# Designed miniproteins, single chains, continued (4), part 98

Each design is a single chain, and the fold is of that chain. pLDDT is the mean over its residues in the fold that is shown.

## One batch from the design tools (miniprotein)

Design m15614
Fold by ESMFold2-Fast:
Structure m15614 (fold): chain A 91 residues (1-91)
Amino acid sequence: GEEYFKKGLEYFKKGDYKKAAEYFKKAGEEYEKQGDLANAAKSYLYAALAYAKAGDREGAREAGLKAGKLLNQLSDDEKDKIIAEAERLYG
């Protein structure tokens, strides 16, 4: 999961939001397989934001829905931390 998440950040910094979203989605899938719900939720949330920047409304909605389902399984403190980290990606 970490390797795909790192690639997602690299493409996001380069402005290739479509590839960034693809790698964040792959990171989410790998973290989910590992049972790492917090990093899976963060990865899918980052994918949703990258899809939104790419103009892919459907991709953003699907990734956002997946992130929301995973975030609902976390504590409020973990959820708030992930959301704050994602907001900083745009700030």
Scores: mean pLDDT 87

Design m15615
Fold by ESMFold2-Fast:
Structure m15615 (fold): chain A 55 residues (1-55)
Amino acid sequence: SPLQQAFVDAQRAYEAGKEAGLSEEEIRELIREVLQKHGFDEETAEEMVEKILKA
């Protein structure tokens, strides 16, 4: 599903950001951008960022 693919891509962005040594704030911004490119609005993207970071 599109939602599942967006979540997978966001998790990959999280791992890539950690490997690159990005700050938590920079990683959050990166994940949010990935989710918005999948068609989610800013509010929904922020909710998904919190779920990814708590997983």
Scores: mean pLDDT 80

Design m15616
Fold by ESMFold2-Fast:
Structure m15616 (fold): chain A 86 residues (1-86)
Amino acid sequence: SMEEERKNNERLAKQLEEPAKEGDAYATRSLGLAYEALFELGDKEAAPKAIEAFEKAAELFKEQGNEKVAEELRKRAEELRKQLEE
């Protein structure tokens, strides 16, 4: 159900907040994906959180030399920002 999927993504996001805060690039990306899923399920307040997480993950991947992943994450954040204006 959509409610169960929402609860699962809320739990996942909560579990990822601490590793993401500690600078784990993969955890930060996964946090962004969890918030994006919540946005797709109707939680409009999750979109700004997803954007922030993707932008932070892009910075972390760039620091690791993974420019391609950083660019994809920035693009994903831009697409979400555009959807908030629609």
Scores: mean pLDDT 88

Design m15617
Fold by ESMFold2-Fast:
Structure m15617 (fold): chain A 69 residues (1-69)
Amino acid sequence: MTLALTAEAAREAEALGRAGDVERALALLEATAERLETELGMDPHSREALLAYGRALAAAYRAAQAAAA
């Protein structure tokens, strides 16, 4: 369950990041983490892992964007 939702959110966030919308990408991952916590019960450590992945993705995107100019 968690992996499938995380993978889908990550793919969508990556697409948003490539489009230059890193803020939306991180917001999507945060919203997904909140849904996972609410629908699956108490699982705050899953949210930590998801957000860490989102931060790494955003950092990689920003590095690529900076290198483009």
Scores: mean pLDDT 67

Design m15618
Fold by ESMFold2-Fast:
Structure m15618 (fold): chain A 61 residues (1-61)
Amino acid sequence: MKGSKAIAKKDYTAKNPLDLDVKKGDELEILKEVSEDWVAAKNLKTGEIGLVPKEYLEIVS
């Protein structure tokens, strides 16, 4: 899902160097679906790009 907006449903702390830190309520731009369970996203609050589990995100149309 390319160029979609999402809201973090809960906090996610990066566990690997490529992961993205998110806080509940952060707005994200989804850049690429990398697997069934993970997306590459940009956190619009911090400007950082990384991988985040899809289950932590509410995708907005």
Scores: mean pLDDT 80

Design m15619
Fold by ESMFold2-Fast:
Structure m15619 (fold): chain A 76 residues (1-76)
Amino acid sequence: TPSKEEIEKAEKEAKKLYEEGKKAYKEGNLEKAAELYDKAAQLYLDLGLKIPKEILEGQIEVGVAFLEKAVRKVFP
């Protein structure tokens, strides 16, 4: 079981990654947003913790947007 200090440190790091991911998403950089959200989610998983709903929602939002861009490229 991770220490309270390890959990707090990981939560702070994940929050920064999530904020950077939101910025990348707003800038239209879906690949970077996906990578940052995945890194944030992984910090929770590495500690055996449940991924926060906000991060999961971010991952879903980026995934949908990425698929929409990919579909538009193939079927204009």
Scores: mean pLDDT 82

Design m15620
Fold by ESMFold2-Fast:
Formats: structure tokens, sequence, C-alpha cells
Structure m15620 (fold): chain A 78 residues (1-78)
């Protein structure tokens, strides 16, 4: 539910999990470009967030950014 995660972010802008979950909800709706932006925000807050890197890679592949997707998958495996 997008609105729930938007409210969490408004209350705590450093909630990396809320950004990840917002991205996942957007991806479920096929909004992969927007999902990429929120996964990137989660990673910016927690660069070791493996789940966010993996989901970023999946969304980047969906928008045709194969090289960026490969880089994100590699980060998820670190």
Amino acid sequence: MIEEYEERIKKDPNDAEAYLNLGKELAKQGRYGEAVLYYAKAINLDPNYAEAWKNLGEALKKVGKEEDAEAAYKKAEE
C-alpha cells in the first residue's frame, strides 16, 4: 500500500525499509522507473541493503538498463 509507506517516509525520511517497500509496491503496478528511484533512495540511506540492490537490479532490467542491472546484482552479492 503506497500511501502507508509515503506516510512513513514523511514522518521519518531516513526509513530505508519504507523506501524499499514503496519501490516494491510501485514495481507490482509495473511502475519500474519510479521503483528504481525509491530503491536508489533506500540504498543511499543503507549502502549494504542487499534486498534493495537486488530489487533495483530487477527494476533496471525491466526498464532496459541491462548494464546498470548487472552492477546492482553484483552489489547485492557483496
Scores: mean pLDDT 85

Design m15621
Fold by ESMFold2-Fast:
Structure m15621 (fold): chain A 58 residues (1-58)
Amino acid sequence: SPLQEAMRDALEFAEKVKDPEERLRLYRGLLEWMEQHPDADPELIERARKLIEELEKQ
């Protein structure tokens, strides 16, 4: 799916952002965007949630 590819690419881009606060903001925005779409990849949603939790603990 082109939408699932865009979501994956966006998450991979966010993971390359060096500033932890900016990266966390991007992860939260991407998670909200993905959760609004029923065809979103559940594994990408779970990955974003895990990445948010790991950053919030630091």
Scores: mean pLDDT 84

Design m15622
Fold by ESMFold2-Fast:
Structure m15622 (fold): chain A 66 residues (1-66)
Amino acid sequence: SEKRERLLEKAKELVDEAIKNNMTDSEFARKVRELVQEALAEGYPLDDVIEVAREAVKYYFEKKDS
C-alpha cells in the first residue's frame, strides 16, 4: 500500500542515517522502536509495521556488513 511504502522509505532513511552517523546497534534498535510506536499511534496496521521494522533491521545489517 502507499502508506506502507511511505513508512518503508522513512525506515530506509533511518538506516542510512544510522550508518552515516555510526550509530550503535542499541541506538538503532531504540530508533526502530520509536518508529514502530509512532506508526502504531498513527493507525498503521500492525502487520505493515512489523514488515517495515523487519525490512529496516535487514537493510541495516546488509549495509553494516558491506
Scores: mean pLDDT 82

Design m15623
Fold by ESMFold2-Fast:
Structure m15623 (fold): chain A 40 residues (1-40)
Amino acid sequence: EEFQKLIEEIRKNSPLRQRYLDELKKRAEEGKKMIEKVKK
């Protein structure tokens, strides 16, 4: 997924964003589970 690539790049590039992305990832995973149910 494109999101995964972006996260990895940003994490390596900016330590400031790395912490924010970590939280976003957790929320995204929760939301993705819901969306996956609808997509199916």
Scores: mean pLDDT 69

Design m15624
Fold by ESMFold2-Fast:
Structure m15624 (fold): chain A 73 residues (1-73)
Amino acid sequence: MVEEYRRHAEFGARAAGDAGLRSGVDQGLAALKRVQEELSKDPEMRDVAEEVGREQGRELRRRAEELRRREEE
């Protein structure tokens, strides 16, 4: 099921992104990208991998911008 693939993809991407973000936003984004690329190797998961990667990437970037804004302001 696409929903099951999405759930697994989201869990993996989120975990990798969160672990990376702890050491810096760049590492979080890099970890997320690697997970997304690995998932997108499966043709049946390509669309799901793209959507999950995009969503998690946006969340990471927004957190990074919030942290930067707090330091600048």
Scores: mean pLDDT 64

Design m15625
Fold by ESMFold2-Fast:
Structure m15625 (fold): chain A 110 residues (1-110)
Amino acid sequence: SLDEIFKEAREKALKKARELGFSDEDIQLMLEGLDRAYERIKELVEKRPDLTEEQIKAIVDYVVNLLLQVAEIARERGLSPEEMRALMDRVIDAVEKLAEEGKVFKPSPP
């Protein structure tokens, strides 16, 4: 299910963020970004009942990995929380558009 896929992706991202030395504030911003991504993908899945569970998992893994990368870059560059949220929202918008267009998502390499 979408909920199970997102739960697993969220737990993996949280573990990775802690390993990368994210602050509690940066972790909170990332989790809020993941929650916004969940709502957008949930709406996408409702509009696209043709999507397989494997395709849904690939979309979720792709957006979660991009959000984690954005959070890491924002942290390294000293971006404000507002700038980090804006970048995350742009990533979520881009992924939703690509998914709606039927683009193939591959899981990010480890």
Scores: mean pLDDT 80

Design m15626
Fold by ESMFold2-Fast:
Structure m15626 (fold): chain A 100 residues (1-100)
Amino acid sequence: MAEELLEKGREALKNGDYDTAIKYFEEAIEVAKDDPLLRGRAYLYLGDAYFEKGEYEKAIEWYQKALDDFRAAYDRTGSIEAAVEEVHAAVNLAVAKRKL
């Protein structure tokens, strides 16, 4: 469910349809509300969409939310995937901050 929305959003993002991507990722956030790993991915991809639009302050906000969710997922489960995604979110956050 949330994974299908993330995939549709990623495809829209790849095709440069950032506004459609944003809509899919916002829907994924609502569906994944109780899953910090899936919701964190939706936040990360939302950050990527805003970054590609040049809206760096919004990208920073979403990357920070992704980082917080990946940390929560790791603390709860010890998931290696959550730890890897946390590093990805932290790197993207740092890059976005340098654009300001």
Scores: mean pLDDT 87

Design m15627
Fold by ESMFold2-Fast:
Structure m15627 (fold): chain A 91 residues (1-91)
Amino acid sequence: SELLERLEELAKEMKELGLPEEEIERMKEILEELISDPSLHEFAEKLIKELEKTIEEAKKEKDENRKQLLLGMAVGVLEVAYAAIKLAKKK
């Protein structure tokens, strides 16, 4: 799967940027679940694209505190999106 390959690259780059292992594992868990559901494919692709964009922004950031804030905000957005999907599936 192209999305799974992109997810592995995201995990590698976030690890190189200093994101904690716990946050990387959580990100992988959420995105692997979304990728496994064909009905959520477009949504999974959109989230991966946004994370890829955030990583490119973080790579250009010179301030370590701001870099970590950008990465943390991106993971937070992913958690909010995942919560919304779970609520929608419950109906």
Scores: mean pLDDT 83

Design m15628
Fold by ESMFold2-Fast:
Formats: C-alpha cells, sequence, structure tokens
Structure m15628 (fold): chain A 76 residues (1-76)
C-alpha cells in the first residue's frame, strides 16, 4: 500500500531527525517493503541512516541500488 509506505517514510524521517538512526533504518526498510524497491528516495534515506550507524558497506549497497533505479527511469 503506497499510502502506508509514505507514512512509514515520514516516521523514518522523524526518527532520523531525532538521531534515532537504528529506528529510522527499520522504518525505511518497511517503507521499501510496501512501496517496492523502485523507491529510490527511501533507498537513499536508508543508506544515510546506515552510514550514521557506521554500516558503511550496507549503506554503499543501498546507494548503488538507488542510482541503478534512477538510471532505469531515465533510459525508459
Amino acid sequence: NKAEAEKLREEGLKAFQEEKYEEAAKLFEEAIRLAGEDDYETLNLLAQALLKLGKVSEAQKYFDKSVEITKKNIIR
């Protein structure tokens, strides 16, 4: 459900602003699960939360995935 994914993304952003990065990462993961893995914006936010947690390798994977999705949208 797109509306449910949007609410989870908003909750994740709130947690991120409160420096609750582990909670933010979990909320962004759930948002991706509901919206589908083509939500490059939420993938980028998840990567940023993981980077704040020191999970550099995991953050890099999600950044790379968000870039791939963006390229697919451009090339049709």
Scores: mean pLDDT 78

Design m15629
Fold by ESMFold2-Fast:
Structure m15629 (fold): chain A 82 residues (1-82)
Amino acid sequence: SKEELRKQAETYKKQADEALKNGNYKEAGSLYRKAGELFEQAGDLEGAVEYYRKAASAFIKAGNTKEAIEYGKRALELEQRL
């Protein structure tokens, strides 16, 4: 259900926030990406945009430039549909 997808997204978001606090930027990026994907699957495009942007930011800090560009672009593309 969409509610179950949102609950899973909230769990990954919380784990990502802790990883970010601990300087685990690559892990934070991956977890924010999972949250964004789950919000997108739930039809929550605003949530998807937010967490793809946070994933991109975390990947920049991790030095993962390719993933940062990929999820930053995905956030921009989804935002244009809002």
Scores: mean pLDDT 90

Design m15630
Fold by ESMFold2-Fast:
Structure m15630 (fold): chain A 95 residues (1-95)
Amino acid sequence: MEEILKEAEAVLLTLKARSLVQEGKYDEAIKYAEEALKLRPDDALSYVILGEAYVKQGKPEEAIKYAQKALELSPDNETIRKRAEEVIKKAEEKK
């Protein structure tokens, strides 16, 4: 039962982080994604969001690190894979 509440909280934090990236609030997005990962350490979507935010902040090394982690955790999820690959591509272009 505690796991269900923890899951719901983590999902809300991840969705908030995604919204913040879309709003250009990358530092806040990173904070919310990191809080989501404290509740769900293996959440590939939160790692993708971290990668997307770090690309926008001009931190390509951090972006690649988190995008690779997302691919390791969810290699069969096409949406996660495509977004993580796009993060890596954009980060490599900023080197």
Scores: mean pLDDT 84

Design m15631
Fold by ESMFold2-Fast:
Structure m15631 (fold): chain A 99 residues (1-99)
Amino acid sequence: GASATFTLAPGDAVVVEAQTDGTVTVTVEHIGGGPATLTLTVAGQTATVVLELGEVRVIEVDMAAGDRLVLTHAADSAPATLRVTVSGTGATPVLTKEA
């Protein structure tokens, strides 16, 4: 598992990539800045996640090797600071930030 704190400017993304097949659990906690309006994309599906200060979202998803879970901060939002923790069962997740 990995944990990191990211400050997301508008349009920035947190990316979780599976290196092996398995279940990935992503915990997103809002710890600073303006509200986070995140677009979640994984396996061709999309969802919107809105987090206010102190809110936590847990995402559990089955991923194949090379699959990406992407959380993109809205282009019209203020910067938000998130603590992201990832763990895998069978899966080996890698956590990064994309601008």
Scores: mean pLDDT 84

Design m15634
Fold by ESMFold2-Fast:
Structure m15634 (fold): chain A 74 residues (1-74)
Amino acid sequence: GESLSNEINNATKENAEKVKKEAEEVAKKGLESGDIEGELQKYLDKGKSQTPEEAKLAEMAAKEARKLVEEILK
């Protein structure tokens, strides 16, 4: 059946959507506080304390947050 493929696709989509939402929140906090690097570092540190998978997602979200900040400030 399609159940396994759908679960894998849904998990991948959920991870991508989680990364996007986390990136938007981190970018917003960084812009509001004026300490973008500090907010990014706090987010990365929190991710690293979980699992290797969560640490990787945190790094992806931090990279995306930097892009969002650059796009907003242009």
Scores: mean pLDDT 73

Design m15635
Fold by ESMFold2-Fast:
Order: structure tokens, then C-alpha cells, then sequence
Structure m15635 (fold): chain A 61 residues (1-61)
């Protein structure tokens, strides 16, 4: 589904940021998700945010 695609993109972006040595925090996730929502709509932004948060929590382990 479109929602699952945006969630997967969010996870991939979080992983890429980690590999690039960029610190991931809630403020960064919020900022990027708002940009996605503004460009692609609120459902895309919400799914993207969810994907980033899921990966962010995994990276804390």
C-alpha cells in the first residue's frame, strides 16, 4: 500500500542518516515528517514519521 511505502521510506531515511553520522532525534524526525506532509499530504507524512520512529527506536538498542 501507499502507506507501507512511505513507512519504509521513513525507515530507510533514518538508516541512511545514521550511516552518514547524523544524530537522529525527535525534533529532526518532526521536521522531516512535516516537509513530507506539506509535499505529499498528511497521510504520507504520518506514515513516514512512523517509519522513522520505528527505526529510531531500533537504533537505540
Amino acid sequence: SEEERWREIGRQVARDLKLAGIEINEELIDSIAKAVAATYGPEAGEAFRRGMLEEYEELKK
Scores: mean pLDDT 85

Design m15636
Fold by ESMFold2-Fast:
Structure m15636 (fold): chain A 78 residues (1-78)
Amino acid sequence: MEKAKEEYKKGLEAYEKGDLESAIEHFEKSAKLYEEAGDYHSAALSYGLLSEVAHEAGDEELAEEYRAKAAEALRKAR
């Protein structure tokens, strides 16, 4: 849980600095850690943000993949 929050914060810091590659790496780690912990709501938020960052980076395939993962995580959160 704490490690997932740490990775999420690192992702936000990278995104604020315009380091989209680093932001993707940290948010991906955060999303996976939240999923492993069973926190599907937080995993969905991380995947949603990953989709936005990937879109901004010009990677539409990756953005679509993360959008699908966010939807799946939201389904599991119910």
Scores: mean pLDDT 83

Design m15637
Fold by ESMFold2-Fast:
Structure m15637 (fold): chain A 58 residues (1-58)
Amino acid sequence: MKIAEEVAEEAIKMVEEGASDEEVQEFFEKKFKEYKLSDDEADYAIAKVLAYKSELEK
């Protein structure tokens, strides 16, 4: 989970800096391939970013 956590944190920083959903998706695709993340690890990273976005919508 450590790599998935780092990927999620980097994606969250991208969102904070105004990155588009498309940019974040491209980032995830590249990082998931580079680190050979499992489906569970990829889902964890995506879920973390979605939770962060949900918090911003309040």
Scores: mean pLDDT 80

Design m15638
Fold by ESMFold2-Fast:
Structure m15638 (fold): chain A 60 residues (1-60)
Amino acid sequence: SEYEQKALELSKKGTEALRAGDYKKAAEYFRKAAEYFEKAGQPESAESVGKLAEIAEKNA
């Protein structure tokens, strides 16, 4: 679905930001990815990237 593609793009951007040490930006991307995974009907994927957002926020 279009929502799944958007979620994957945002998740990739979150991972790139995380690798760059930009924890705040990583958290923002992962939070947005979680919203799109929910819209795509993928709650497990949404929870997974939501946890990545939480980890990024803790390190910000």
Scores: mean pLDDT 87

Design m15639
Fold by ESMFold2-Fast:
Structure m15639 (fold): chain A 70 residues (1-70)
Amino acid sequence: SALEAEIDRLVQELVALTREKRRLDAERARLQSEGKLTPDKEAEYARRLAELEARIARLRAQIEALLAQG
């Protein structure tokens, strides 16, 4: 169904964004442990993580709304 296909698409996107967030968290932690995390890099990671978290929240809300229709 169109509903099932849309839910699957959003779930795949959510998984991809969650993996990207984990990758950025791991990269930031590695740079911090190596003493290479500058204030500018930390600010860039903070911005990217905030954008990913906002998108994840939006996708979760969309999935919840679609599931409520079934």
Scores: mean pLDDT 88

Design m15641
Fold by ESMFold2-Fast:
Structure m15641 (fold): chain A 64 residues (1-64)
Amino acid sequence: MSAEELEEAGKKAIDSGNATLAAIAVGLLVKEGHVDRAEEVIKYAEEQGNKKSAEAMRKAMESL
């Protein structure tokens, strides 16, 4: 799966309120070395006011 596809999947998960799927997408981005794209997904969640998803994603990054 491409980094662009993972970033888009994470943003769509945020739009749908699926914090678990957003965290998985961010975790995969970090594992593949795309930390900048993972940060963009987290920033998108923060900008949408989705604090719970942003927190879950940051915890996923800390686990890698």
Scores: mean pLDDT 78

Design m15642
Fold by ESMFold2-Fast:
Structure m15642 (fold): chain A 81 residues (1-81)
Amino acid sequence: MKHKVSLLLVGEDGTIYASPVFEVEEGKEKEIELTDLASGRKYKAKVKLQKDKVIVELPEDLKARTGLAEVDGKRVPVEFK
């Protein structure tokens, strides 16, 4: 079963990064695009959906302080790998 996921991440400087809505199966890893909402700069991140959380692997040039994920309309915690 695929789930609809979106991500909003906050950088250490307060920069906001957003994903489009994407689909992923529970336990599967997917590469997604994150957009810096101020600059329009794009980054690739890997995302894995677990039962009650989203695990995000960020590229070396992007640092995030915190994040929020929405899975099928529900807010779930984000954990950084």
Scores: mean pLDDT 83

Design m15643
Fold by ESMFold2-Fast:
Structure m15643 (fold): chain A 68 residues (1-68)
Amino acid sequence: SEEFLRRVFDLVVRHLREKGYSAEEIIAAVRRVGEQFAALYRGQGKDDLAEAVRRITEETVRRIREEA
């Protein structure tokens, strides 16, 4: 579900922030994770989930940039 995907991305961001990574480093990690999940879901024919991952990745990156 999209809620589960949002939770996964939120946990990744929180974990990296707790370890003191910069916003740009966190953005790079989020993009990499998003690309890997999107590719996995597309490979399984789950296009709706792949698109949800792409959208959540973009939303997460935007949020990180706004929070700086």
Scores: mean pLDDT 85

Design m15644
Fold by ESMFold2-Fast:
Structure m15644 (fold): chain A 65 residues (1-65)
Amino acid sequence: MEKVKREAYELGAEAARLDAAGDHEEAQRRNEEALQLIESLEDPEVRLEALRAAQEGAAEALRAA
């Protein structure tokens, strides 16, 4: 489950970086991948944690820019 949170974090960070760079189409694909990953999780608590990880990744990427 830690691996899923890490993957969600990375996808969120990548989407935010791409969106900031003007690659909105690619950013949307990364966001869709993150949502599919989160939706594949049956446990609603794990799903919420993965969603938060994606949001943290996006926030960190924007802060680093």
Scores: mean pLDDT 81

Design m15645
Fold by ESMFold2-Fast:
Structure m15645 (fold): chain A 88 residues (1-88)
Amino acid sequence: KEKIERAGEELIELALRLVRESEDVLAAIGAALRVIGLVLDAERLLKEGKEEKAIEVLKEAARFLIEEARRQGLEDLVEEVERVLESL
């Protein structure tokens, strides 16, 4: 549970970093909001005891964040998100 909660927190921090470092700030905000929404869905699933589904949703959030980070040319951010994804 703690490992999954930590991954969610790290994804939110990385989504905020996407907003700070992106040239297309509006697109970055849209992506960050989607990632935050998915992390909140995962938190709800954890409260329901559905850890496997929570992990799946966090992996979806990570994949989406990687896609937008690549579009923005933020390769360091892609590597950090991939690290979080591997930890799940």
Scores: mean pLDDT 86

Design m15646
Fold by ESMFold2-Fast:
Structure m15646 (fold): chain A 60 residues (1-60)
Amino acid sequence: SLTFKIETDSKEKAEEIAKILRERYPEAKVEVDGNTLTITTDYPVEKAIALALEAIGLSL
């Protein structure tokens, strides 16, 4: 399993990103704690990288 964290500007932003990621990557575990997203995935490396890049892009 791969786990990574992304910090956003607000809890509302984190929840918006979590909703998008849960829809696009339903097998990933997406948790929200305040403005921080914790993402755990068993996807192949290429798909995990795509997930991470989408999450970072949405947080900008």
Scores: mean pLDDT 84

Design m15647
Fold by ESMFold2-Fast:
Structure m15647 (fold): chain A 57 residues (1-57)
Amino acid sequence: LEEEARRLLRLAEEYRRRAARIRASSDSPQDRLEAEILEGVAALLEGVANLLLRKAS
């Protein structure tokens, strides 16, 4: 459970980095939407990781 949670947190960090890069390089509405979607996915992965960490304790 802890190992799985750490994997999800690493994946969430990767998506947040991608979103930040898109926001830094583009102002297009489509790119902004893509960044928002990546940020939303990262938040969901972080939420799942937190639930797994609670069960691992």
Scores: mean pLDDT 83

Design m15648
Fold by ESMFold2-Fast:
Structure m15648 (fold): chain A 58 residues (1-58)
Amino acid sequence: SPEVEELLARAREALRAGDYPGLQRVTRELVDLAKSTEELDAIHAELERWAGEVQAER
């Protein structure tokens, strides 16, 4: 959905900027907006990918 795509873009931007409070807020909105298993699974896959990138920058 367009709203999910927009929130995912904001979440990634916050992650890249090191804005973890912002990332946390957007992630919560994404989870709340996901009303189906398919949407939740897609969101989860993107978050896992980004988490791996963050760990690589430790």
Scores: mean pLDDT 71

Design m15649
Fold by ESMFold2-Fast:
Structure m15649 (fold): chain A 85 residues (1-85)
Amino acid sequence: SSAILLFIVGVLLVAFSVLNLLFLLGVSFQWFNVPTPLAQFVIDQSDAIGELLGIPLTNQNRFWISIAVPLLIGLTLLLLAVLLR
């Protein structure tokens, strides 16, 4: 059913956002170093989203965009899945 699909996709997006948040916290507390390819990918994605939204492209905004966008989309899909049940 479409409601189950929306729920699964929403959960995966929220999980992805939480993993990005945990990764950012680990880096901020110096638990590990960010691999260069992963850091570059996050910067490129955040810059593209920031330009589309007209948000100033600072390093802080790049990191928060990589967390906030999938979280908001995932939560919206979860709400739609519950409402369309």
Scores: mean pLDDT 69

Design m15650
Fold by ESMFold2-Fast:
Order: structure tokens, then sequence, then C-alpha cells
Structure m15650 (fold): chain A 89 residues (1-89)
């Protein structure tokens, strides 16, 4: 999708200028999740969690990681990250 490709370019540029912007990492993860690149989505969600002190942002990242693992057929990791998301919500 051209829209997703443009969003990825914008977020990658934002991250180059501010690599500590947890929300930019979260949005980049969401874009890759929508593209079906679940491994990259998980990597970027992990980075967002590492950089953020916000329980709400961490909960969203964990919930999205759970979705990515479900799409990959890893139901054990999906359940683990769903539990982490619920603890923070």
Amino acid sequence: SEKLEELIKIEEELIKENPNDAKAWLRLGEAYLKLGDYEKAIEYYQKAIELSKSPVLKAQAYANMSEAYKKMGDYKKAAEYEAKAKELA
C-alpha cells in the first residue's frame, strides 16, 4: 500500500531525528504489522516499550505484539504478551 509505504518513510525520518520517540517506534511497528511483516513489527514494538515510561503506550505495544504472534502461529507468546498488556491497562 502506497499509504503504508509513505507512513513508514515519515516515521523512519522522525526516528533518525529523534531515536528516543517511543510513539514513532510504535507507529512504525503498527505500519509493519499492517504490511504483514510481523518480525519487524515486534522489533519496533520492543523498542517502543524500552523507550517509554507510559503504561498506556506499553500496553498498546504488548497488545499489538500479541496480535503479531497470533498471525505467526505462536499462540504461547501471544498469550504472554496479551497478559502483559492487561497488567498495564
Scores: mean pLDDT 88

Design m15651
Fold by ESMFold2-Fast:
Structure m15651 (fold): chain A 64 residues (1-64)
Amino acid sequence: MDELIEKLREELLKIVPEDQVNGWIEIVKNQDLKKIEDLLKIAEEAEDKETAKLLKEIIELLKK
């Protein structure tokens, strides 16, 4: 999980202001599945395939 969060932060820093990155990472650390699914929708709408892939992996881990 920590490795996926670190990869997610690195990818988000390329496309999103740091303040927003910290908010996304906090949502993931809090394991708020509904909010993480909302973040996945945002990433998919932005065509950010790498961020969307990482968020899907995180969702799968949280559902198991």
Scores: mean pLDDT 79

